# Designed miniproteins, single chains, part 86

Each design is a single chain, and the fold is of that chain. pLDDT is the mean over its residues in the fold that is shown.

## One batch from the design tools (miniprotein)

Design m3176
Fold by ESMFold2-Fast:
Structure m3176 (fold): chain A 73 residues (1-73)
Amino acid sequence: SEELELTKLLARGLALVTGLELLGRQLNRPELIEYAEEVNKELLELAKNKDIEGLRKLVEEAEARLEEVEAEL
């Protein structure tokens, strides 16, 4: 169902936000904390509007950002 897909994407997105924020604090990288906050706000707005394609794109972008940060460790 579309509702289940939306819930899965939102849950994944929120997990990525948490990971980016924790990593930003641990590495003393305030730009990562700010990015995580921006992603969090956008995820909630997209979920409110039931924009599944917007959620998918944002999750993919956040996943790529986390992968880039982890590759630098």
Scores: mean pLDDT 89

Design m3177
Fold by ESMFold2-Fast:
Structure m3177 (fold): chain A 66 residues (1-66)
Amino acid sequence: ATATPAATSYTTKVGESVDVTVTSTDDGTVNTVSVTLKEKGTHTVTVPAITADGRIASADVTVTVT
């Protein structure tokens, strides 16, 4: 299973949340995950989406913390 993120990069501040939305390519299931990071810099975050048949899809997104 695979997932497609709504955006490939996000920007936030230290200790602030950003919402990351991913859609499963298998069945169109949409998941939104709030991400909070404590360190400045560029981070790769893996966001899961669960398909209707119980498989886990995931997408990697880049979060830049300023």
Scores: mean pLDDT 77

Design m3178
Fold by ESMFold2-Fast:
Structure m3178 (fold): chain A 64 residues (1-64)
Amino acid sequence: MVQLPYVRLDEEGRLQELVFYDPAENKFITLREGERYLIGPNPLTGKPSDVTVVAERGLADSKA
């Protein structure tokens, strides 16, 4: 299942919430600006989590 994360912006265009799917917990996680979440290990592959989701303004090359 390939689903893009959903980004919620406030009325001023600022990042308010970042919503993404965590397969380890089988649910959607909502992060507010400044929050971080480490995704758990993939239960199908057994690989350790090396992904941290951060709800903050990215670098210029990771924009758009």
Scores: mean pLDDT 57

Design m3179
Fold by ESMFold2-Fast:
Structure m3179 (fold): chain A 95 residues (1-95)
Amino acid sequence: MKAEEEIEEVRRKLELLRRDLEGLRAYVEASTELSEEQKAQILAALDEFRARLEELEKELEEAEKNKDVEKAREVLERAHEAAGELQRRLREILE
């Protein structure tokens, strides 16, 4: 059984999501195309998503301790769901 390898892959995917989030935050802060109100709303949405990722990272640590591959996969699915919700919110702010 390769539970540790599968959990490590989930951790890697969460780290990539976090890096993408940090990159997007930097882009938004530097943007001259967005109003100050749009920047504030987007940054607030990104901060909420970051807090959600931190919670999911802690759940993944527990899954790793227990070698619970199914829980690790559920954490990744919830992370993708949260990312989809963020994308929808960003579209609403930009319209």
Scores: mean pLDDT 84

Design m3180
Fold by ESMFold2-Fast:
Structure m3180 (fold): chain A 100 residues (1-100)
Amino acid sequence: MKEELLKKAKEYVEKAKQVADETLRIASIDPELLAKANAVRQAVSALEKRVKEADKMTPEEVEKLYQAAKNLLDKAQKILEEGRKRYEDIVKSLEDALKA
């Protein structure tokens, strides 16, 4: 359904933005992770522009927008998870060093 796909596309774009912003906060000292998060933010901006015009889109165009938004969210979440694991490992190593 066009309206349902558009709603999900909007949700996925918003979530991808939030995930990218969280990754930037965690990865401020990691240039590679920063570059990946910034690339996601640029893709979010492009999809946000398309979402604003989605009421004028065909159902096929909305489905492509939905798939693009879903793929972007999946990619953003993987980048965040990598960043969180790296951050957690660093914190744990510091805690273990303080206990030694």
Scores: mean pLDDT 78

Design m3181
Fold by ESMFold2-Fast:
Structure m3181 (fold): chain A 60 residues (1-60)
Amino acid sequence: VEELQKELVKIKEERDKLLEQYDAALAAGDKKKAEELQKKIDELDKKGQEIEEELQKLLE
């Protein structure tokens, strides 16, 4: 349980960093970089969802 919570924290931190880079890319008009960052954010969201589902099963 604790290890899964730690992984969620790491995912949230990485997601926040990617969001900052995404905003910067949008401000710079770099559409390709923004699209790549969006894909990485989507991958982190998927991993986070999987871990949250596993935590829910362990805590219920």
Scores: mean pLDDT 80

Design m3182
Fold by ESMFold2-Fast:
Structure m3182 (fold): chain A 57 residues (1-57)
Amino acid sequence: MFSREEVLNMPFGILVGRIISYIIKQGGTVVGSDGKTYVFLPNNQDLGAYIADLKKR
């Protein structure tokens, strides 16, 4: 059910996750491995509130 490409992308995703974590701290946007776009503000704890606010729009 899983392709070799998916398995190879998992380790790469971990490395990219480290870079994304840095970008999040800088208040950037990131696309997860699930294809969803996440917008992170400087305060990571506000992420849920920010997403909820965007959903109302």
Scores: mean pLDDT 52

Design m3183
Fold by ESMFold2-Fast:
Structure m3183 (fold): chain A 75 residues (1-75)
Amino acid sequence: HMEVHEGLLESLKQALEDWEKARKDEEGLTARVRALIRERNPEVTDEDFELARDIARQLFEALKKTYEELEKMLK
């Protein structure tokens, strides 16, 4: 049980670290992702993309907070 939780916590930590690195490359990565989204969904506006990016950022912050709370509980 605890071993499974430890494995999940490590996987989540790695995912958050990978996301943090991606966030640091945000300008270049954001431009590429925006171009790919527009290619598949030409109806999506820059405003819609910025809204989606803000939502994704809020979700990341929520996941980071959840990870911190879980880490404190397992300490």
Scores: mean pLDDT 66

Design m3184
Fold by ESMFold2-Fast:
Structure m3184 (fold): chain A 73 residues (1-73)
Amino acid sequence: LYRKGVSLYTAGNILYIAGKIEKDKEVAKEELEAAIELYREALELFRKAGAPEEELEEVEEKIKEAEEELKKL
């Protein structure tokens, strides 16, 4: 569970960065929405794996940051 969560979190980070630098608003929206879904899945896997609260808070902040970027589009 934990390793799958790490893989999804990493994929989410890649899409988050891609979405932030993307000049096409529709593509940026799709990338940011995909990043949010990957972060949410990673968060649930980390919770099930008993990850430290600090790690859970980090993922939750990434979701919030991605949602804020999405709102700017």
Scores: mean pLDDT 83

Design m3185
Fold by ESMFold2-Fast:
Structure m3185 (fold): chain A 56 residues (1-56)
Amino acid sequence: QKEKDIEEVKETVDQALAASRAAAPGEGAPAKDLSNVSLSTREVGLIAQQHLAEKA
């Protein structure tokens, strides 16, 4: 129940952020920073969960 809510919010935020970044006027190199965080889906998920928990 709650798990689905967190997963949906995470996906929505991630997609919105990615879309906003891609639509950004400056293509300096912010994408490389995002690539680094995509090292491991499991680790990224854990970090995102902690970030969401801290905000909530």
Scores: mean pLDDT 59

Design m3186
Fold by ESMFold2-Fast:
Structure m3186 (fold): chain A 70 residues (1-70)
Amino acid sequence: MTEEEQIEYLKKKLEEFLEKVRNASSPEEADIWEAFALIHYGIAKAEGLKLSPEVEKLIDEIRRIRDEMR
């Protein structure tokens, strides 16, 4: 998998997790999807991938929605 393919995969996964957080039936469910998003993001950062502004925006939005549910 190329770096570009890894970033695209990450973006797709984060978009899926964002939708899951938005549609979570409980704060606990939202916590699970935020945790998965942060794990995927953390791995990408640890691998030194040059993340796009769109990826950063997706993480910020996931965190914002979760924080609003607390």
Scores: mean pLDDT 81

Design m3187
Fold by ESMFold2-Fast:
Structure m3187 (fold): chain A 69 residues (1-69)
Amino acid sequence: SKEKALKELLEFVKKHAPKGEPLTEEELEFIKKLELEINPDLSEEQKKKLEEIMKELLEAAKKVKEKEK
């Protein structure tokens, strides 16, 4: 479950980030929900790694959203 959720998140990142397409509010909420669902159950090491990935993803998403506005 935790590993599956982590893979799901990474797969989602790979799918959207390489194309540089703007993430919708729904997609951002989906990422946030996955992070919250995974993080409480993850080991400390896994949580740190996921946090780093999430930071990069959210930063890229914010830049894309800013460009649209």
Scores: mean pLDDT 59

Design m3188
Fold by ESMFold2-Fast:
Structure m3188 (fold): chain A 73 residues (1-73)
Amino acid sequence: MLSPEIVEAQQEFSEAARAGDKERLLEAAKRLAEALEKEGYPSHAYFVLSVAYELAGDEKKAKEYREKSIEAK
């Protein structure tokens, strides 16, 4: 099962996305990515950041994190 930190961060990310608050979404994505990386899921962490930056309209960072997600072991 995922850690309580990941579960809490996923809930906040989903709520921020539903609210359409780009700043809140990016902060929630950073927290979720940090929790995922600590648990040994760096590829998933980068993917979450890629999605958040895409939704926020930062295509350059979205592409950068997508590439990191693909390259992560």
Scores: mean pLDDT 79

Design m3189
Fold by ESMFold2-Fast:
Structure m3189 (fold): chain A 78 residues (1-78)
Amino acid sequence: EKELEEARRLGYLLFLASLKIIEFVNEKMGRKVSEEELFEEAVAFARGWGDGLAAATGATEEERRAMREGLEEAAKEL
């Protein structure tokens, strides 16, 4: 369970980091996006980043699910 809690926390942090990265990229590209578009882009980026990390570390299906849950929780809280 500790590993699942850590995976969930990682997913949460990946979303927060992704939101800041996507904000930065959109600003540098001169893109003006709505809050809804920004969140959608951040979710997509965070999922890809999380999937890449999971593949690189050999994460289990349960760990991948926990990571996704943490990501979705972060998106709902903001």
Scores: mean pLDDT 83

Design m3190
Fold by ESMFold2-Fast:
Structure m3190 (fold): chain A 65 residues (1-65)
Amino acid sequence: MYDPVILEAEIQIAFARMALSLGDVKLAREQLEKARELLEKASGPEAEKAREEVEELEKEVEEME
């Protein structure tokens, strides 16, 4: 079963994706920061995949600034 920390991080990632779709770069950045903090405590393949999603979205945020 999913680690609750990873699940919470994925929820933050989903919110970041929604914020970016609306052009809300500030909100997306805040959600990605929360996800990253959560993922620093997590390990395993699900955590690695979530970190990749955060990195992808962080790059999109940088391009929108």
Scores: mean pLDDT 80

Design m3191
Fold by ESMFold2-Fast:
Structure m3191 (fold): chain A 86 residues (1-86)
Amino acid sequence: MSEEEKIANVIAAFEKRYGPLTEEQRRMVEITARVLIENPDASVDELKALIEKRLIEELGLSPARARAVADSFAAIRLFIEDEIRK
C-alpha cells in the first residue's frame, strides 16, 4: 500500500470515528499520519515536536495551537498507527 493510500485510510478512519472533517482538520490528520509513517522509531516527545513544526510550516498554525493539536494527536497515536499498518 502506498503512503498516500495509508494517509487516505487514516483520514477515512477519523471521519468514521469523529464525523466529517473540515479541510483544515483533514490537512492536520494528513500531516500527523505522514510524520508517523516517516518516523516509526521516534519517541512520543519527538513525534509531538515534528507534528508541531510541520503544522506551523505547512498550515501556518500559531505555536500554541500547533502544540495543542500535536498533544491531542499524540494521545491517540496508537489508533493512527493501527490504521497506517493496515
Scores: mean pLDDT 82

Design m3192
Fold by ESMFold2-Fast:
Structure m3192 (fold): chain A 79 residues (1-79)
Amino acid sequence: MSPAELLQALADRRNAVLDAMETASVAEARRLVADFRAWLEEQRAAAAGWPPAERARIDAAVAGAEATLEAALADKEAA
């Protein structure tokens, strides 16, 4: 997988999780977020051997996706 392919897959999967969370229960939303976080950690680990610039871009994208999902889950739990 190229860095560009991974960034696109990450964005697509993040959006799919956010869409699924809109109709999910809080318990289901927590599972969706946990499953996605596990996948993000695998992708970050797999990118450890990549050039520093590409690795930094993946790390930033992972952090952004995690922050977005944490905010969405917190909003759902607060409702």
Scores: mean pLDDT 82

Design m3193
Fold by ESMFold2-Fast:
Structure m3193 (fold): chain A 60 residues (1-60)
Amino acid sequence: MEEHIREAMRLLGRGDLEGARRHLAEAAREAGIDVELPEEPTPESLQAALLELQQKVAER
């Protein structure tokens, strides 16, 4: 899970939106969290999904 989040952040920072989206999907699946991922990813939408996933992992 955490490895997929870190890789998603790295790929997002490099402009690899498809790679970042895939790693976010895997992280959410491993965490058992349903996060809406955009079919057409943008930096903004992927950053929002990443933040939501991190919050849901940290929150009870």
Scores: mean pLDDT 77

Design m3194
Fold by ESMFold2-Fast:
Structure m3194 (fold): chain A 89 residues (1-89)
Amino acid sequence: MAEEAAEYAKKAKEAAKEAGNEEAAEAADRAEAAAKAGGAGGAAAYAGLAKKAAKEAGNEEAAEYAEKALEAAAASGDPVAERIAAAEL
């Protein structure tokens, strides 16, 4: 699940960069780093921030990938990630 969260966060970052949304790209980059480090709670938190920034900028593709990263982090069974996903989804 951490691998899926990292992959979706990376895709969210690339989509955000293509749209010029640096805030969403930075949040997605932090979500990818957290997922790779095994921090599902951090991955979920940053994925949620990336989704919010992408939606505010109108970048639906980045928002969809950020949401998938959040779902993948929650699927890891980490209680913090599950709580964040429940609040953001």
Scores: mean pLDDT 81

Design m3195
Fold by ESMFold2-Fast:
Structure m3195 (fold): chain A 66 residues (1-66)
Amino acid sequence: MSLDQKYKEELDKLLKENPSLTEEEKKKVLDASGQAALEAAREGGSPEEAAKKGLEAAKKTIEELK
């Protein structure tokens, strides 16, 4: 399974574990995750590091919405 596939599955799992999130909140989580992954890639991070940073940002955003 590709790194992109694993990243998407982990994001889907996080969203499913937080079903109380509104569509706008889910969008914020996805936007924050994508932005963090892009920033890590721009700084010369590996695809693995970018995925990790994206998932960390998603978790942090979910916590901030609670």
Scores: mean pLDDT 78

Design m3196
Fold by ESMFold2-Fast:
Structure m3196 (fold): chain A 69 residues (1-69)
Amino acid sequence: KAEELAKKAREALEAGNYEEARRLAEEALKIDPNNVEAWVILAHALKALGDEEEAEKYFEKAKEAALKQ
C-alpha cells in the first residue's frame, strides 16, 4: 500500500507533476516512514518546487531510513 503510493509519486515526479508527487510521497510516508523511495521522491519534488533546504533534510532522512534496514 505504501509501495503503491510511492510508485504513483514516482510517476508524478517523472511527469513533472511535482506538487502531486509531494502529496503522494507524504501519504506513503504516513503508512511507512521507513520507505526510502518515498523520502527520495519527496526530496526531489521539494527541490523542483524551490524548497532546497527542506529537500536537503529529506535526502538526509532517506539515508537514515536506508541505514535502519
Scores: mean pLDDT 82

Design m3197
Fold by ESMFold2-Fast:
Structure m3197 (fold): chain A 116 residues (1-116)
Amino acid sequence: SSVEEVAQAGNAPNAEEAVKAAREKGTILSEETVTLAPGGSVTVSNTTDKPQVLIVTNVSATPATLLVTDSDGTSALVTIAPGGGAAFPIAAGGSLTLTNTSATPATLRLIVVEPK
């Protein structure tokens, strides 16, 4: 799990195109919208024997600052602009926890993709 490497990609000017390419090359397994209060969290689990990708889109009007923690305890702090996105790998049998560290609620669209 390379949450830090994916977090760096999420802050790049072309991050939206990278997220779109990952989404178009995979099978969509789930799609949900969540609203995280300040300090609130959501956990996405991969119960399969294959790696997955979590695509996070910020549908809020304000930037979302998220602490992304994998099941190994590795964490990265990521800021996603309004309408922006980031992609995070989920190891086979692993999980990702997203925690809203912002002072405002964050509304996120979460798409889980099985890459080919």
Scores: mean pLDDT 77

Design m3198
Fold by ESMFold2-Fast:
Structure m3198 (fold): chain A 87 residues (1-87)
Amino acid sequence: MVANPSEEERREAIRRGLENFEKAVEAAEAGDYEKATSLLVAGMLDLALAGKSEEGLELARRLTEAFEAKDFEGARELVEEARRREE
């Protein structure tokens, strides 16, 4: 059966997801797109555990677009915007 996480577990999952997206931006800026992709997937899964699968998928899509455009400043801004929404 699918267990619903506690509010504390959801908060931790959001924190870990956003941390993984931050690391993905750093990896992409360093040219390590394999690591960046793995971190985007990890961040999406963490946000899905918190019931935020739609937000996680949208953020990952926008970050992928920024990485393709080499817009790493914009990518960092996207993660900061998501972090502000959770505060």
Scores: mean pLDDT 82

Design m3199
Fold by ESMFold2-Fast:
Structure m3199 (fold): chain A 71 residues (1-71)
Amino acid sequence: KEKVNLASVAAAKALMESVSNEKASKAAAIIGQRLLAGEPAKKAVEEAGKSIGASKEDTEKALKAVEEALK
């Protein structure tokens, strides 16, 4: 799924501005897997943010990046 791949990459790039590469990679993997399972972008990003302890601002930035990639 091309758009899911783009969304995962976009989320990783957005998160790497604020968190470690390890945390950004982990969150991107969670987002990709949840999107492939048919979950909404908001739920996928919120669960990924919770898993890495991301701030609300970082989580919202990642959500925006994912939503733009899925258009």
Scores: mean pLDDT 80

Design m3200
Fold by ESMFold2-Fast:
Structure m3200 (fold): chain A 55 residues (1-55)
Amino acid sequence: SRAEELARIERLNELTRELARLEEEYAQGEDREQLRKRIEELARELQALLRELAS
């Protein structure tokens, strides 16, 4: 449904914004290993949502 598609797009936007923030924190050099793992986790979730939207 359109409502479900809009919800997925909103989640996609949320993940994209969060990734950008984490990448900025990673660039500052604080707690890099923990941030890297979180970035990888969100990137995987983002790719899963993109695949779902493409189906």
Scores: mean pLDDT 80

Design m3201
Fold by ESMFold2-Fast:
Structure m3201 (fold): chain A 67 residues (1-67)
Amino acid sequence: DIEEFIEKLEKRIEEIEEEIRELEKKLEEAKKKGDEEKAKKLELEIQILEGIKALLEGMKKWLESKL
């Protein structure tokens, strides 16, 4: 069922959005503390998750176009 698969994609996108928000909070804290190395690692992790989210959103839109 395509609709069930779309629902699973929506849940995964929501999970990624929550993870990004938590990483952004950690990034702000790292920047306030002057921890440049930790900040760079967090920025990279956020970029990777944003990329994965974009791919999943694209897949969801494509599947919705088939309904």
Scores: mean pLDDT 87

Design m3202
Fold by ESMFold2-Fast:
Structure m3202 (fold): chain A 56 residues (1-56)
Amino acid sequence: MSPEEAARYGEDGGALGVARGGDPAKAAELGQKGSEAGMRGDSEEALRYGEEAAAL
C-alpha cells in the first residue's frame, strides 16, 4: 500500500465512524493518526487506526 493510499484509508475510516454515529472528535483523531502512520510508510499501523475509527 502506498503512503497516500494508507493515509486515505485512515481518513475514510474516520469519516465512516462519524457517519455511523460515533464520536466525531475521536473518529477525527484516529483518522488523523492513521493518515500520519500511512505517510510514514507504516501501512499496518495506518490500517489499525482506520479500522478503529470506522468501528466508532
Scores: mean pLDDT 71

Design m3204
Fold by ESMFold2-Fast:
Structure m3204 (fold): chain A 72 residues (1-72)
Amino acid sequence: DEEFIKKLEEKIKELEEEIKKLEEKIEELKKKGGDEEEIKKLELEIEILEGMRALLEGMISLLKKKLEEKAK
């Protein structure tokens, strides 16, 4: 179960890397005077990934709390 927490933490890092990639794409599009619809779509994708990260962080918090309760 400690290994499961580590896997979730690894998944969060993957999501953070994907978010950064999308943020870089948005900046590139803005510099080119880019498509507002494409920018909004990428911003929505970031919002979804941030939501997934928050969910995984919540799961880790719950699992850590349960492990601490078992260690007492």
Scores: mean pLDDT 82

Design m3205
Fold by ESMFold2-Fast:
Structure m3205 (fold): chain A 57 residues (1-57)
Amino acid sequence: GDAEDTERAARNARRAAIEKYGLSEEQAEEVRRATLAGKDAEEGDLRGAGALARLSR
């Protein structure tokens, strides 16, 4: 269902944030929570989050 789809997207977004974009576990958790806020994480959203996290370091 939609909730399971959102959870799957959130888990995939968190994993991609760590593995693909090099975010910390804390930053990846924020990406997961953003996905759970009612939108699917797309490649563009993950790139944006990764870029912002790098600039914030």
Scores: mean pLDDT 64

Design m3206
Fold by ESMFold2-Fast:
Structure m3206 (fold): chain A 98 residues (1-98)
Amino acid sequence: SAEELLAEAEKLLEEARKLLKEAEKALFEKKDYKKAIELAEKALELAEKALELARKALEEAPEDDKELILRAIALLLRAIGLIIEAKQLIEKAKKLLG
């Protein structure tokens, strides 16, 4: 169901956010650029999967279910934000690595 897709997307986004926070610590606190890239790439993969699930949920949502549609849109925006943040962190870490 659309509800199950959104629940899975939300779980993936929560995991992606935790990985991205850990990547930020690796980059800024530990200066472990390789680990920062690895963690951010994992976060990116999860965020991209969440984006696909949220998109499918939006396609399956009944036109009159405004709450479900708004939840799907909110998760789409969160996924896009995490994708951008992860890509920026990867590029910064790669530049610092050489």
Scores: mean pLDDT 90

Design m3207
Fold by ESMFold2-Fast:
Structure m3207 (fold): chain A 65 residues (1-65)
Amino acid sequence: MRERLEAEVDKAMAELSLAVGLATSENEKAKELLRKALEEVSRLEDAEKARELAAKAMREADEIE
């Protein structure tokens, strides 16, 4: 189900993008949101690439602080 996977990935990536934006002003809360979004993406069956994208967002948030 490509459409289902894309919908879940889009939702998780939207949450990650929002969290990265918040990291500039609220680093602690942004990291918590990124962690939760990464966990959700990791639960997808065919999500290896989605997991890598989420992990990259997490690393960028960590590099801010």
Scores: mean pLDDT 63

Design m3208
Fold by ESMFold2-Fast:
Structure m3208 (fold): chain A 85 residues (1-85)
Amino acid sequence: SDLEKAEKLEEEALEAARAGDMEKAEELLKKFEEARKKALLAEAERTGKLTPELAEIRAEFYALALRVEAELLASLSPEQADKYL
């Protein structure tokens, strides 16, 4: 499912960021946003509880939150990163 794809991409993006590979993390973040958007649009169509526009905004917000977390992890020293595990 698109949700499962998004969850896997989230994990891979954070792992790449923790390893200091921000180029890989950026590629995975773009794929995450796409997968999350598809999942939210499908949920909006299925339930009628979300508009397509709100689903897209939520996907963008989730991608932004994940990007901030990835950038934080990449910016931490090994000692600081271990403290937040």
Scores: mean pLDDT 80

Design m3209
Fold by ESMFold2-Fast:
Order: C-alpha cells, then sequence, then structure tokens
Structure m3209 (fold): chain A 64 residues (1-64)
C-alpha cells in the first residue's frame, strides 16, 4: 500500500511533524486519505492551518 503523503506549507517544523505523525497513525489504523483529511481538520484548525485532499494518497496542509 502507498503511504499517504502530507504536504505542509507555512507551518513550524513541530506542527508539520505532529500532523504527519497523526496522519501516519490514522493510515496505520486503516483510514483512507479522505477520512484522514476529515479527521486531521480539527487538529490543523487549532494550529491555524487548513487541510485539503490533493490526490488519492496526498493531503495538503497550509497555514491559514
Amino acid sequence: AMPVTVETEGLSPAAATFLRREAAELQAAGYSAEEITARLRPAAEVLGATVELAGPDRLRVRAA
């Protein structure tokens, strides 16, 4: 299975690492990229960022 790629823009290294780790844990639990996108939104919003599905195995996280 292809790992989900998380692209980050304008985030601190700590915030980017946290969101990538959360995405990896959700993928390990069997969630799809769409489900990972939906589940990461609350965490990204707390960090001042938006999450969008950019492809079948790609998420984009950008500072708002």
Scores: mean pLDDT 82

Design m3210
Fold by ESMFold2-Fast:
Structure m3210 (fold): chain A 56 residues (1-56)
Amino acid sequence: SMADAEAAARAAREAALAAGLDEKGVEQTSIGARNAVLSGLSAEVAAALGRASAEA
């Protein structure tokens, strides 16, 4: 759902900001998490992948 996609995008954005990524990196991480949910991943899995990507 769009609500799940937005929740995943927000969680990924917060993780990217905490990890010290620049503005472009934060935006791309957020977009990636949203697209993952819309592509059929659960919001929880998409958010976890976004956080792992941002922290790596």
Scores: mean pLDDT 74

Design m3211
Fold by ESMFold2-Fast:
Structure m3211 (fold): chain A 60 residues (1-60)
Amino acid sequence: MELAERLAASDPETRRTMVRAIGLVLTEGLSHAEAAERLGVSPSTVSRWVRLYLASQAAA
């Protein structure tokens, strides 16, 4: 859980995948499952990344 977040921060490929997943869901309007299939990750991983991003945007 926290390990996956730290891996996303330190591994350029994982970070790129996270940013792309957020963009696919929020900009392209894909579902979490569609973005996950496109990027080769689980839908729960995409859902968590999107929630973390939205939480950071809402906190202000």
Scores: mean pLDDT 72

Design m3212
Fold by ESMFold2-Fast:
Structure m3212 (fold): chain A 57 residues (1-57)
Amino acid sequence: TEAALREAFARGQALVAETKSEEIARLWQELLRAIAAGDEAAARRAETEIQRLVEEL
């Protein structure tokens, strides 16, 4: 079901968020999704988080 797929995706994202490099990859996907949707606020948040993680690396 789509609900089960959404849960699996959310659990996968939570697991990946443990590492800097993998978190950056996740945020880039979020940024691309936000751009495609025209969601400027979401795109801005993703960009800010990517910059923060890059500086931490």
Scores: mean pLDDT 69

Design m3213
Fold by ESMFold2-Fast:
Structure m3213 (fold): chain A 80 residues (1-80)
Amino acid sequence: SEDDELIDRYVEKLLKAKTDEEIRAVVQELFDELEARGYSREEILKVVMRVVKRLSTHLSQEELDRFLQVVGEVVAERLA
């Protein structure tokens, strides 16, 4: 699906991010793109959860925890 292609693209961008600021910027870009596409809060959350699930297959536990912290902050700020 088009969502699978979008998820793959953002997973690749996140795997290349080196700093918390870069991770946050990519996560914000993902939210901006989904909102621009007319996704609901529920649809955005589902896509974000799928991105996190894909990242979990590529990252160490420590790296995943770092991503989860940044993603959780953006989710709280934008979907609260």
Scores: mean pLDDT 85

